# Designed miniproteins, single chains: the designs that were tried, part 68

Each design is a single chain, and the fold is of that chain. pLDDT is the mean over its residues in the fold that is shown.

## One batch from the design tools (miniprotein)

Design m2345
Fold by ESMFold2-Fast:
Structure m2345 (fold): chain A 67 residues (1-67)
Amino acid sequence: SEKDEKLKELEKAVAPYREEMAKLTGEKEKQALQALLEGMKRVLEAKDKKELDEVINEVVETLKEIL
């Protein structure tokens, strides 16, 4: 489905950071999980490919700030 494709694109973009995220504990782990949950919501609300790419880039940058 369209929703599955959007979530898959987000997962591909986040995949390089998964190992580093798995090492997080406590407050940083919570922040990373919250960023992913909000990211999934925003990705599903994206109207077109441009918005999808912009949202994915923002989620990746947010994760990089937490890591």
Scores: mean pLDDT 83

Design m2346
Fold by ESMFold2-Fast:
Structure m2346 (fold): chain A 81 residues (1-81)
Amino acid sequence: SVKEYILKVKLRLKKLAGESGTATVAQIRELLRELREEGLPLTDEQIEELVERIEEVAGESGTVTYEQAKELVTEFLEENL
């Protein structure tokens, strides 16, 4: 179900961010691709659209907080799943 995919993504994002509470845009792109291979029903084009939204929030740092990533990814999945 959509809710199960969202929960899985949130858990994987939390692990990726770890104790720092931050992740790079590149790390999140790779995570989304891994999740797609595991059955997350996003196209390559949808992954790149989501990554572009995350890049806008990250700006010059190239990093986002877990909370920022979680919000952006959850909203995108709710719109597209």
Scores: mean pLDDT 85

Design m2347
Fold by ESMFold2-Fast:
Structure m2347 (fold): chain A 70 residues (1-70)
Amino acid sequence: SLEEYKEKEIEKLRKAMERIKKSKLPEDVKNQIIEIIEKTIEEIKKAETREEIDSLLRKAQNEIVRIVTS
């Protein structure tokens, strides 16, 4: 179901956020990534389709990769 998909993807994002908090990345980089993850979780909660959730996850991944590879 859409609800189960949301729960699984949000759990993955929460686990990713905890990994970032425990990492040795600079604090400003951590804060930027955590902000992206938190915003993405809130947007997923409001999403009405699986396609919208997948689009939000892709956008978040691209933003995080840009931050860590720049």
Scores: mean pLDDT 88

Design m2348
Fold by ESMFold2-Fast:
Structure m2348 (fold): chain A 69 residues (1-69)
Amino acid sequence: LTPEQREAEARSAVETARGLIEDAKKAKGREFSILTVAAYIHASTARFLGLEEEADEVIEEIKKLEKER
């Protein structure tokens, strides 16, 4: 990956994780668990690609959402 492609993929992963979090807020039971796990995977991918600050913010949102069950 070029640096530009890596940044684009990282931002796409953050956006995907954010969308999954919004879907998780509306979900219940098993669906909620599936969506939060998926959001965590995408956020972790963004973190590995260099968007650590934004990814950590998303991961904290996921943890808070899980705790508010």
Scores: mean pLDDT 81

Design m2349
Fold by ESMFold2-Fast:
Structure m2349 (fold): chain A 75 residues (1-75)
Amino acid sequence: MELVEEIRELREKLREKIENSSVEKATGMELRLIGIYEDLILEYGVSFEELVKNPEKLSDEVKEKLIEALKEILE
């Protein structure tokens, strides 16, 4: 439950950063996020729907990997 809240907070921060960035920077962050989703789908067999809409269905390992990746995009 706490991991899901962290994912949601990081996604909100990423959305705000994208909205306040140049088109070039925003596009770069969006492409990085898509790449992360593709890697997690391939490695763990999770669905795009689970990653985006139902993160509570993800294993704690996948939640932690998603959190790490979102933090890297934000830095």
Scores: mean pLDDT 82

Design m2350
Fold by ESMFold2-Fast:
Structure m2350 (fold): chain A 77 residues (1-77)
Amino acid sequence: VKEAVDLFRKAADALEKAGKPEYAQRVREHAERLENAKTPDEKMEATLGAARAAIESGNKEAVDLVAKASRVVQQDL
């Protein structure tokens, strides 16, 4: 799911530019987990982790990008 991983990385970049590097790092970690995920459960865990980090950050651009990535992941399940 290369498109979803790319969207998570864009969300992390948006968070870093917004001055929230701790949230950017959390989203990047979940992007790496998603890239290495082999099972539906692993893909879902990575996606939920990234969504939680984006929501907690309060950055709408990151939330929108992660939501779009989540829809892509769900289509591949």
Scores: mean pLDDT 81

Design m2351
Fold by ESMFold2-Fast:
Structure m2351 (fold): chain A 95 residues (1-95)
Amino acid sequence: SVAYAELTPEQRAILTEVVGRIILYQMHLLNNPEEVDYELDVILDFLARQARAAGVPDAEIQRWLDRIRAAPDESKPNLIAEYVGAIIQRLLAQQ
């Protein structure tokens, strides 16, 4: 495993943004379920932008987004974390 302190400032910024957005998404699931789709769209747009910047092909990004959207709400945070991990691994491999 990679400790948070071993990540670059850019990788830490990605993790911080994603964690914050996942928390907000979960808060909407509990308090404002009608707004969940909007917050999910914000998370997925951010994920797609970071994946593209890391050199992930658009066809692969689209498969990730489709998989997250099709998953049960309780599974979405875990899938988002999996794909964020894949982005970070690609960025580490480029160093």
Scores: mean pLDDT 77

Design m2352
Fold by ESMFold2-Fast:
Structure m2352 (fold): chain A 72 residues (1-72)
Amino acid sequence: GKTMLDFYETQLKLEEKRLAKHRSELEALKADPNADPQRIAQLQAEIEKHEKRIAETKKLVDRLNEELSRAS
């Protein structure tokens, strides 16, 4: 119950930090006129997948919080 919720909340914080780092890397690549367009496309796709995973994890955390509230 609660231990599993605490685990997911901790993982969510770490994933959000990784996402912020990847976004910074993408901006640096876009600023480089010699950057590989394929690398930019791959990183954009990874960021998009990562954002979707974070959104799904947030929904799971919200559901677990609701279930814990019902149980008191």
Scores: mean pLDDT 81

Design m2353
Fold by ESMFold2-Fast:
Structure m2353 (fold): chain A 107 residues (1-107)
Amino acid sequence: SSLQQQLQQLQQQLKENEEKMREIARKLGMSDEEIEELIELARNQDWDGIRRLLQKLASEKVPSMDKAELDEFSLLLQELADLSGKIAEIQRQIQQLQQQIDKLQQQ
């Protein structure tokens, strides 16, 4: 179905975005555990949690990255949150369609 194809495409984009974020976050001196926490917070759109983690990083280590790399990280973080929201919405639509099909088959 077109929704299943859209879901697959968005999941692939999410995976690629997460890999880019992991690369940049490692340059910022984040541990793998902190990176996974950041990604999970972004998927849940927990901007307060993201702010706290980024403030912790800023207090513990001065990043050697330039402004362009920091701007890219911010854009990837926003894109990850947006993609996660779109994936969740398409998954809800697929579930609703499956429920409608089940109802029609019972008639």
Scores: mean pLDDT 71

Design m2354
Fold by ESMFold2-Fast:
Structure m2354 (fold): chain A 118 residues (1-118)
Amino acid sequence: IRELVERLVEALRELARKLRELAGLVEGEERERLLALADGIESLARAIERAAEAGDLEALAAVAETAAQLARAAARLAREIAERSEDPEVRRLAEEVARLAEETARLARELAEAARRA
């Protein structure tokens, strides 16, 4: 579990950072949605650390499940941006964000399952 917690927290922080980078290249509602997701994901990284420090496996499973949901939402938004954008730099970064978000969702699901079994 400890290794999964560390890997997921790192993935969530990297995802939040990449979402903010992508937000810098887009405007309007897409920027606002990306920044909101980045804030939520950063908050969940802290919540996962707190639940793990407390040894609260039920809370850890619940927060990890929420992290998987937000990561999937980030992947969907990033794919939408990649499909709509004519800018090759925006498309490249959006594809990177989508891939990282899918990896993050997978790690979050693994942690949630591990916490429920422990």
Scores: mean pLDDT 88

Design m2355
Fold by ESMFold2-Fast:
Structure m2355 (fold): chain A 99 residues (1-99)
Amino acid sequence: SEFAQGLRQAAIPDKPLSEKQKELEKKILDKYKEQGLKEGLSDEDVEGIAKYVAEIVTSPTAFDKEISRSFLDMYISTLPKEKRESARKIAEEALKDLE
């Protein structure tokens, strides 16, 4: 079936979007880094958020966007309780800004 053929072709991951992802990641980081630091997020915390938001935006299919969004949610859940609220707000603002 076409469905099974599609799954087989997707078996080898291709990461050709690195340039687009890095460009968006940098723009998000530059815009939200100062806000994140004021809210108690480290540079690494904001960089992680920017990376996952950029992956969501640059994902070519609805399926890939859903996976990337799940990784963002998972990443935020690994942060300390106090940081999770600030991280979620920054992620939501970045996603709105890019939509």
Scores: mean pLDDT 74

Design m2356
Fold by ESMFold2-Fast:
Structure m2356 (fold): chain A 72 residues (1-72)
Amino acid sequence: MVSSKEEAIEKAKELAKEVGGFPFVLIAEAPTGDSPLVGRVVRSEEELEEAVEYAEKAVGGFPFYLWAIPVL
């Protein structure tokens, strides 16, 4: 679970490495599970900040969970 924009960006970088690099789908989920899952395709490291900002706004703010799905 990430509690700040800085933590979320670092977590997203780690997830990118775990799924084999770009592109991948970054997914955000509220801790309560009351919100739908929010997904966005991240095509490069330069898109990470905007993807994190999109996730934060869509989930309703920090804290939230981040995870990734590879795009094969």
Scores: mean pLDDT 76

Design m2357
Fold by ESMFold2-Fast:
Structure m2357 (fold): chain A 62 residues (1-62)
Amino acid sequence: AIGESGPEVEEAQRRLRLAGYDVEVDGVYDERTEAAVKEFQRRAGLEDDGVLDEATRRALSP
């Protein structure tokens, strides 16, 4: 959620950036990171709630 921070947010930001999304890799879950997560979730066929749940994190990993 917006305002979260930590290594898991940073990891998700790195994977999103590698996938072509315009996000900063700063470990802070901001509005840009949330927008990228929702866009990724839609493309992956997941619920676009912007939450870095287990399904979203698995889909971000190869």
Scores: mean pLDDT 77

Design m2358
Fold by ESMFold2-Fast:
Structure m2358 (fold): chain A 68 residues (1-68)
Amino acid sequence: MAERIAERYGVPKEVVEELINKYKSLGLSDEEAELQAVIDLGNRGLVTPEEADEAAKRLNELMRKRVE
């Protein structure tokens, strides 16, 4: 999935993989870690704020379902 995010946002695959592995090590699922990686890339200015906001919205939906 890192390759898909890298291609979609035009960022290096290695950076995306590093972020996904970081968030997975914190206990996030694969999908949650991928969305959090996109948010982190937005904070770094590597993706648009709009794309980061959409990822944050999707992550919040998944996290809400997991907590309940």
Scores: mean pLDDT 76

Design m2359
Fold by ESMFold2-Fast:
Structure m2359 (fold): chain A 102 residues (1-102)
Amino acid sequence: MTLEEFILGDEEKAKEALKKALAKVLNLKSPEEVPEELVEKLLEKIKKLIEEKDYTPAESEADRLAGRKLAELLSKEAGTEEPTENFKNAVGKALEDIRRGK
């Protein structure tokens, strides 16, 4: 199963995996410390970018690196294949859009 198929499938499973991956990226003690609104908004942005096939990299190097790390951790939590470069770009762009209030 690809990570794209996982994200576009069961929303609750996608949210759970994303919450766990975000907790690791943010160095939080538990997934429960990740704000629910952040998980929902980030998942919505990632799904939209995948559906539109918009794989434009984030402008910020920090967001590109964070997106790459988050995508890799997300694939491990989901038990999917390794993320594609396109998926890593989509995650980085989603993080950048949220940081910029988009």
Scores: mean pLDDT 83

Design m2360
Fold by ESMFold2-Fast:
Structure m2360 (fold): chain A 78 residues (1-78)
Amino acid sequence: MYSTRDLSKVPELLEKAAKDAGVSVEEVRKVLQEALAKLEANGKEGTVTVERELGGKKVTVTVTASNGRIKSIEIKVE
């Protein structure tokens, strides 16, 4: 599991998760983009979780936002 409350570290999280899943960084980024799009549709408040199977592994992206700001991003690879 990879997580950050520092958005400058998001590229590092994507790289670690992609390596763990055995897929490209772009594939993991697409899952994050899906979560961000759902969060945007909800007014950038609350928690959104998106699960996808990539490289034969489950990749779960959880994004939390409050007061219109992203508070945390978590990526789990199983």
Scores: mean pLDDT 82

Design m2361
Fold by ESMFold2-Fast:
Structure m2361 (fold): chain A 63 residues (1-63)
Amino acid sequence: SAEELARRARRELAQLSQDLNDGKITQEQFREGVQRLIEELRPHEDEPAVARTIEELRGALRS
């Protein structure tokens, strides 16, 4: 479902953020991971839950 896709993407974003904070990945690897999540969600952008999650992911790249 769209909600399951959005939930999994948010969990992966949280993991990427934790890995970055723990020094397990670089800033570049974090950005690549977030971009991958956006690309995976784009085909479902018409679903409101997915659209909101894409905007959250874009926000993470601007931070």
Scores: mean pLDDT 86

Design m2362
Fold by ESMFold2-Fast:
Structure m2362 (fold): chain A 67 residues (1-67)
Amino acid sequence: SKELEEKVLKLTEERIKKDPELAKKLEELKNQGLSTKEAISKLVEEDERAKKYVDEALAEVIRELEA
């Protein structure tokens, strides 16, 4: 659902912001006019750490749904 996607994106962005290197790349992509979703998708294609943060955010959302 859209609500689940937005929650995953928000949690992913929070995790990325705690990583100084990925946080800088995210801000650079957003400054180029990309949305948060587009910027995160681009980072996931280029950096396995970004993929790990998406997976962790998704796992957190899934646990919340199962609780």
Scores: mean pLDDT 82

Design m2363
Fold by ESMFold2-Fast:
Structure m2363 (fold): chain A 70 residues (1-70)
Amino acid sequence: MEVAVDLAVVTVLLSEAYFLEKYFPDQPELRRKRIEEAIRRLEEIKARSTDPELLATIDRAIEELRRMLA
């Protein structure tokens, strides 16, 4: 049941990014570094996954994280 674990990881990475954006807006370098790490980890999960719902969830998560970097 690796898909469930991967979905949990996606949720944790997004939650951390949202938390940093909301509570640490004055630390842009830390926030950027953590978001970039989150994108990298999501791309790694995407590369090894074949589940279409997980892939769609990861794509949406990466898009949201990239939007936060802009």
Scores: mean pLDDT 79

Design m2364
Fold by ESMFold2-Fast:
Structure m2364 (fold): chain A 87 residues (1-87)
Amino acid sequence: SMKAENEALVDNLVAMERQEIERLAKELNLSEEEVAELRRILDEWEARLRELVATHADDPNLYALISEEGRRAGRRMDEVLRRARER
């Protein structure tokens, strides 16, 4: 099922990014506020990907849309990390 395959893709992408945030939190000694902001960005990104998979399951552009949402979330996370590094 394309829907099951798309859900598995989202599950994998989200799990990898959540693991990376936990790694960065330890390595960069991020504050609780910075970690909370990164987790909020990831939660919003996951919600958007789930919505795309649900509403665009048969869209040949689905993977391009997922990629664009990933780039947007990545830019937001990079801004949080940039501010943390300037402390």
Scores: mean pLDDT 87

Design m2365
Fold by ESMFold2-Fast:
Structure m2365 (fold): chain A 82 residues (1-82)
Amino acid sequence: LVPDDTVEFDVTDERYESVNGATSLTLTLRTEGPSPGWILVGTVTRVDGSTVVQVRELPPEVSTVTFRFDDVVSIEFRVYRK
C-alpha cells in the first residue's frame, strides 16, 4: 500500500455514544475528488493502550465511508492507493 496525499477527507458527521457501558465513536468521512480503488485505514488506540485497525475500501463511485469504534481514546485516518 502506498499513501496518497492527493485525497482530502471532510468529517461530515461525528457522533459519540455509549453502548453497553462503552464509548463509541462514529465518523462519516467524505473524500474530495475521485476514489479509484483507494483504501481508507483507521487506527484506533483503545483505553488499555492497545491498537485496532479498521480498513474500508472506497469504490470509484462512492466518496463517503463510516467508521465505528468502541473504547476509543484516539484515532488516526490514512488513505492508501492499492
Scores: mean pLDDT 62

Design m2366
Fold by ESMFold2-Fast:
Structure m2366 (fold): chain A 86 residues (1-86)
Amino acid sequence: EEKIKKAVEEVAELLKKGDEEGARKLLESEKDLKTLIAMSSVLGIITPKLENTPLEELEKIWNELPEEIKELIEEKLKELREQRAK
């Protein structure tokens, strides 16, 4: 849980700084599927590993994420959308 929060925050911070390549590299280096799904949700990119994972397994992992993580992802997505609009 704490690892997933930190990963989501690190990806969001890089995106806020305009370092999309750094954010992508963090996503590509992540081996844990739960963390990868959370990070991918913030970045809006689906990696080949996620594309090759069955939809049923992806849905199961997403449903296993704590509500706090889902809320954090939504919060960071709203922040990024507002910042990029200016």
Scores: mean pLDDT 72

Design m2367
Fold by ESMFold2-Fast:
Structure m2367 (fold): chain A 74 residues (1-74)
Amino acid sequence: SDAAIEAAAQYIYDTLVNELKVPEELAREIVEKARELLERYAAGELSEQQLLDELQKLGVPPGVARRALAILRA
């Protein structure tokens, strides 16, 4: 659902900024790309492993990516 995608994206943003001290502008750019990946996964275009790998390439740590996936799947 769009709400689940937004919840997962917001979790990534909040964690990057508040826990990992990523600059807000960079975190926004990462989250915009992450949202596209979450949407592609929700549409069945990416496997779970492909989503996790692509999020990691964007700079989302593995633990954060796994938690975001769990939020998306709830």
Scores: mean pLDDT 88

Design m2368
Fold by ESMFold2-Fast:
Structure m2368 (fold): chain A 120 residues (1-120)
Amino acid sequence: MKEIEEYKKKGIEAAEKGNVKEAVENFLKGAKLAEEKGLPPYIVYSLLAMAYILVGDEEGAEEYLKKAIEYGKENGDIGGILRAIGNVEEARLLRSKIEVSEELKEELKKKLENYKDIEV
Protein backbone atom coordinates (compact mmCIF):
# COMPACT_ATOMS: atom_id res chain seq x y z
CA MET A 1 0.00 0.00 0.00
CA LYS A 2 2.67 2.56 1.03
CA GLU A 3 4.78 1.78 -2.09
CA ILE A 4 1.69 2.17 -4.33
CA GLU A 5 0.89 5.54 -2.70
CA GLU A 6 4.54 6.52 -3.36
CA TYR A 7 4.12 5.72 -7.09
CA LYS A 8 0.90 7.79 -7.14
CA LYS A 9 2.72 10.71 -5.46
CA LYS A 10 5.62 10.50 -7.96
CA GLY A 11 3.15 10.43 -10.84
CA ILE A 12 1.33 13.53 -9.56
CA GLU A 13 4.64 15.38 -9.01
CA ALA A 14 5.77 14.50 -12.56
CA ALA A 15 2.43 15.70 -13.99
CA GLU A 16 2.74 19.00 -12.06
CA LYS A 17 6.09 19.49 -13.85
CA GLY A 18 4.46 18.71 -17.22
CA ASN A 19 6.25 15.35 -17.55
CA VAL A 20 3.28 13.28 -18.78
CA LYS A 21 5.36 10.22 -19.77
CA GLU A 22 6.94 9.94 -16.29
CA ALA A 23 3.55 10.55 -14.63
CA VAL A 24 1.84 7.78 -16.66
CA GLU A 25 4.73 5.34 -16.09
CA ASN A 26 4.50 5.88 -12.31
CA PHE A 27 0.70 5.32 -12.30
CA LEU A 28 1.18 2.13 -14.37
CA LYS A 29 3.88 0.86 -11.97
CA GLY A 30 1.50 1.53 -9.06
CA ALA A 31 -1.33 -0.32 -10.84
CA LYS A 32 0.87 -3.34 -11.67
CA LEU A 33 2.24 -3.52 -8.12
CA ALA A 34 -1.30 -3.30 -6.66
CA GLU A 35 -2.40 -6.18 -8.92
CA GLU A 36 0.69 -8.30 -8.07
CA LYS A 37 0.00 -7.79 -4.33
CA GLY A 38 -3.65 -8.85 -4.78
CA LEU A 39 -5.02 -5.53 -3.56
CA PRO A 40 -8.68 -4.60 -4.26
CA PRO A 41 -9.04 -3.99 -8.04
CA TYR A 42 -10.53 -0.48 -7.60
CA ILE A 43 -6.94 0.63 -6.71
CA VAL A 44 -5.70 -0.68 -10.09
CA TYR A 45 -8.71 0.79 -11.92
CA SER A 46 -8.37 4.27 -10.35
CA LEU A 47 -4.64 4.50 -11.20
CA LEU A 48 -5.33 3.42 -14.80
CA ALA A 49 -8.17 5.98 -15.02
CA MET A 50 -5.77 8.73 -13.81
CA ALA A 51 -3.24 7.74 -16.49
CA TYR A 52 -5.93 7.77 -19.22
CA ILE A 53 -6.97 11.28 -18.12
CA LEU A 54 -3.38 12.54 -18.40
CA VAL A 55 -3.04 11.25 -21.99
CA GLY A 56 -6.38 12.90 -22.91
CA ASP A 57 -8.35 9.64 -23.30
CA GLU A 58 -11.56 10.49 -21.44
CA GLU A 59 -13.36 7.37 -22.77
CA GLY A 60 -10.68 5.03 -21.38
CA ALA A 61 -10.68 6.91 -18.08
CA GLU A 62 -14.49 6.70 -17.79
CA GLU A 63 -14.45 2.93 -18.44
CA TYR A 64 -11.94 2.27 -15.62
CA LEU A 65 -13.63 4.70 -13.21
CA LYS A 66 -16.93 2.85 -13.79
CA LYS A 67 -15.19 -0.48 -13.02
CA ALA A 68 -13.81 0.98 -9.76
CA ILE A 69 -17.26 2.28 -8.74
CA GLU A 70 -18.99 -1.03 -9.57
CA TYR A 71 -16.43 -3.00 -7.53
CA GLY A 72 -16.96 -0.64 -4.59
CA LYS A 73 -20.75 -1.02 -4.83
CA GLU A 74 -20.53 -4.84 -4.94
CA ASN A 75 -18.20 -4.88 -1.90
CA GLY A 76 -19.76 -2.05 0.15
CA ASP A 77 -16.55 0.03 -0.09
CA ILE A 78 -17.82 3.61 -0.20
CA GLY A 79 -14.38 4.89 0.85
CA GLY A 80 -12.81 3.15 -2.17
CA ILE A 81 -15.38 4.72 -4.50
CA LEU A 82 -14.72 8.22 -3.11
CA ARG A 83 -10.93 7.75 -3.37
CA ALA A 84 -11.24 6.61 -7.02
CA ILE A 85 -13.42 9.64 -7.88
CA GLY A 86 -11.00 11.97 -6.06
CA ASN A 87 -7.98 10.49 -7.86
CA VAL A 88 -9.59 10.98 -11.29
CA GLU A 89 -10.65 14.57 -10.46
CA GLU A 90 -7.07 15.38 -9.37
CA ALA A 91 -5.80 13.96 -12.68
CA ARG A 92 -8.32 16.14 -14.60
CA LEU A 93 -7.04 19.25 -12.81
CA LEU A 94 -3.44 18.29 -13.70
CA ARG A 95 -4.41 17.55 -17.34
CA SER A 96 -5.87 21.09 -17.72
CA LYS A 97 -2.29 22.45 -17.32
CA ILE A 98 -0.47 20.21 -19.84
CA GLU A 99 -0.37 19.38 -23.57
CA VAL A 100 0.23 15.91 -25.04
CA SER A 101 1.25 15.31 -28.68
CA GLU A 102 -0.67 12.73 -30.72
CA GLU A 103 2.53 10.65 -31.04
CA LEU A 104 3.10 10.58 -27.26
CA LYS A 105 -0.62 9.87 -26.67
CA GLU A 106 -0.45 6.79 -28.96
CA GLU A 107 2.78 5.56 -27.29
CA LEU A 108 1.34 5.94 -23.79
CA LYS A 109 -2.02 4.35 -24.72
CA LYS A 110 -0.12 1.22 -25.84
CA LYS A 111 1.62 1.12 -22.45
CA LEU A 112 -1.77 1.54 -20.71
CA GLU A 113 -3.28 -1.39 -22.67
CA ASN A 114 -0.21 -3.50 -21.72
CA TYR A 115 0.42 -2.12 -18.21
CA LYS A 116 1.16 -5.64 -16.85
CA ASP A 117 4.36 -5.65 -18.95
CA ILE A 118 5.77 -2.50 -17.29
CA GLU A 119 8.78 -2.84 -14.96
CA VAL A 120 8.09 -2.04 -11.29
Scores: mean pLDDT 82

Design m2369
Fold by ESMFold2-Fast:
Structure m2369 (fold): chain A 84 residues (1-84)
Amino acid sequence: MSKEEQAKKLVETLEEQLKQKEEIYKVLVEEEKLSEKDAEEAVKILEESAKEAKEYAEKGDIEKAMEALGEGQKKVKEIIERSK
């Protein structure tokens, strides 16, 4: 897969992820048992990291895009773990 194809697929994936934010919120509240406040914070973090990653991917910077996603996932995991 070319670097340009990888960037395009990553952008498409991030757009779908942003579209699914309400479903992610429901999973966090119903399955992870987060408070509405913690779930809202987690969704906001995922949305911001996905937007940042999309900007990097659109510029062809896949490494920075993946780093932004990883940082967002780490913060969300910390929210889930602190709720236990």
Scores: mean pLDDT 79

Design m2370
Fold by ESMFold2-Fast:
Structure m2370 (fold): chain A 82 residues (1-82)
Amino acid sequence: SQIDQLKRQYDNYKSQSDSLDQGTRGLGERAEKLEQLGEQSDSYKQESQRLRQLKDGSQRNSDAYREKSKALEEQAKKLLEK
């Protein structure tokens, strides 16, 4: 059914969001560790910035999947309501 398809997509988007949230935390922890080293090294600064950018990108992707899951939930509600 159409509702079953929407539920599968919703579950997939939720799973993707959860996985990205876990990855985002790992990237943040690694970036923080490099910052804590406090060494005046362009390598450490660049790597910390790269990890922060990856974290931000991962968070944006997670947010996008959450928005997609909400849209699917609204579609399912409309189908159930008529």
Scores: mean pLDDT 73

Design m2371
Fold by ESMFold2-Fast:
Structure m2371 (fold): chain A 80 residues (1-80)
Amino acid sequence: MESLIRKLIERAIEAIRKGDRLAAEIELGMLLIAHGVGKLTNASPELLEMLDKAIEAVEFYLHGGDPEEAIKQLEEALKS
């Protein structure tokens, strides 16, 4: 699961770098599904925190936040 979540975050970073809002929305949807599955399957608190940070960063971008700041937050989530 962690490797899949890291790939989702990497795709979100790429979408934001390209200014592809629709791709960013799709990756947000996938992160939300992964969060729900993680909760149902008792994923580690660290993995759920990574997902929460990634979700917040993509939502920040989609609600008019600075793309560079959103990417920085996503990169920080990957390091956690």
Scores: mean pLDDT 84

Design m2372
Fold by ESMFold2-Fast:
Structure m2372 (fold): chain A 67 residues (1-67)
Amino acid sequence: MDQLLQRLQQLAEEAERLGDPRTAQRARQLQQVAQTFSKHSTPEQQQEMIQQIQQLVQQIEKELAER
């Protein structure tokens, strides 16, 4: 989980630097969702959420890489 939260933070900063506030906001929203879920879920549920967030992170990374 911590690595995903750190990566989402990096993506938000990269998006802001590139002048894409919408992508930055999306990354920050995912970060908040991940933080909230980690506080109120079992380890098994966290693993499933990690997998879903990783897919969304990959989508954001691809979008930013094309800039």
Scores: mean pLDDT 77

Design m2373
Fold by ESMFold2-Fast:
Structure m2373 (fold): chain A 66 residues (1-66)
Amino acid sequence: MPINLKERILEILREKGPLSASELAELTGAPLFVVRRGLAELVEAGEIEKERVGRTTLYRLSEKGR
């Protein structure tokens, strides 16, 4: 899996705020399955957060504070 996709996801989330996996797939041009894998890895790494808004799951950058 190319690291460039994860960096692009992080950049998009930083600039456009919380987005769904489908919106990220459209913005990156990557297949939804590939985007979902990248998102899962970024969540596991603590780089992004998965939040539920009603029936929609959104992803956002983790607050950088420790």
Scores: mean pLDDT 77

Design m2374
Fold by ESMFold2-Fast:
Structure m2374 (fold): chain A 72 residues (1-72)
Amino acid sequence: MSPEEKVQQALDLLLAAAPVLAARHPPGTPLTVGVSADGIEVEVTAPATEEALLAAAQTAGDTLLAKLRAAQ
């Protein structure tokens, strides 16, 4: 599986969860969201709004992809 495929699988789950998490928490509640692959973990803390959680998910995915590509 390519680094891109690993990140996409992790990101798809987080993107699907973002609106549910935003709906279940008061606006502005700090939530830590994370993605992991091949023993590399990336976490981002964002307020519990759909927009902020989607932005955090994308940032975590981009960071994880860069780390996976750097790992040799």
Scores: mean pLDDT 79

Design m2375
Fold by ESMFold2-Fast:
Structure m2375 (fold): chain A 66 residues (1-66)
Amino acid sequence: SMAAERKAAVERNRERTAEAAARLAREATRRSPEAGRAVVEGVRASFSEEEARLVEEAYEEALREL
């Protein structure tokens, strides 16, 4: 059904978007903590709680490596 197809597409897109955002947060944080925080705030405003958590975790890890 269209609903099931849409749900699968949304899940796939969520995974890819979360991975890309986590990578961006890690890279941004290495330049500056404020840049990393901006990526996290952007994700919080636009994405699901699960996606935001993955990105925030990447930010926290990069901060600890600083």
Scores: mean pLDDT 78

Design m2376
Fold by ESMFold2-Fast:
Structure m2376 (fold): chain A 90 residues (1-90)
Amino acid sequence: ASPEEAEELIKRAEEAVNAGDVHTGTIDAIQAARTASKAAREGNVEAAERLIRGVRDVVGKLSKLSEQHAALVKDYVDMAEDALREAKAA
């Protein structure tokens, strides 16, 4: 997915979580986090930072409904943050 597509996934994930659809919110948030990791590895630091921030907001909302699903998304956010840290150090 492109960064623009991932921003749309974050919006859909947020809407899904607000509607109580934990499953859809989790899947869309994971896909957005994976796109953030890819953006970081490709040197697109600005896009990676925006996507990580958006997915973290979804994780905060998701944790109020399902700690297990929030933890799953957080693992992908942590991977994206690690990739971003490496990109900034290069």
Scores: mean pLDDT 86

Design m2377
Fold by ESMFold2-Fast:
Structure m2377 (fold): chain A 83 residues (1-83)
Amino acid sequence: MMMRVIVFKTEKNDEEIRDKVVELAKNGSPEDVVIIITVNSKEAANNAAKALREKGITAIVIELESLEEEEIKKAIEEAKKKL
C-alpha cells in the first residue's frame, strides 16, 4: 500500500478544520499522512490531529506565522523527513 501525504491549510477557521477532518476520516486510509498547517487555529488543528490518530491515521500539526508558499513547502518537506 502507498503512503499518501494530504496537506490541509487554514488560518482562523475551526469549522473548516472540522469539516476537513470528517472528510479525511471518511475517505482516508490508515496509511495516509495528514499535515495540518495553521496560523491561528492551533488548538483546533491539534484536536483534528488527535481525532485522525484515534482512527489510525498519522497526523502532524505545523503552526506557521503566515501561509506563504515557500514556508508551506519547507514545512511539508521537514514533516516528511520525520516519517
Scores: mean pLDDT 70

Design m2378
Fold by ESMFold2-Fast:
Structure m2378 (fold): chain A 94 residues (1-94)
Amino acid sequence: SKEKYVVTVMVESPDLAAVEAFRAEVERVAGEHLVAVQLVETSDGRYLLFLDVLADSEEEAREIKERILEVARRFQARDPRLRVYTHIEKVLTV
């Protein structure tokens, strides 16, 4: 099979509406490459959103990550409580 990469994204906010709005923007950016979504409420009332986006190359993964970080910057300009973490991982087996 082709070499694969995953862009992993974690979003944290006390505001569920902000997390869901961010999810919608990432779904728009990633399209059919979005393969996993999980929303978790923490015991202290925060929301964590986990997103996995598949890429066919390291270059595509970097482009996806840059687009997601641009979305993060726009959201954080309006609400600095929104935290976004993203990493690129190489898939060794599929």
Scores: mean pLDDT 86

Design m2379
Fold by ESMFold2-Fast:
Structure m2379 (fold): chain A 90 residues (1-90)
Amino acid sequence: SMAARRLAEFEALLEEGLELLRQGEYKKAYELLVEAAEVFEDPEAREVALRLAEARLGVEVARLKGQEDTPIAQAAREEAERLEAELRRL
């Protein structure tokens, strides 16, 4: 289905963005994560996808800074899991 294709495209772009983040390319990473969310034509799905991308970006930034065990990082992980479940239902 087109929805499954968009989800796969989003996840591929999200992984590319997170890899750029791991390489220290913060601006390029953020730009690519925003582009990933724009794969969804439905405004509700796009908003959920953007929030998911931002949550995963936050988790990865915390990991790179050695702050992965902070309450803020834990909240971001929990939000990412919730948003991923929501996006899969849309």
Scores: mean pLDDT 83

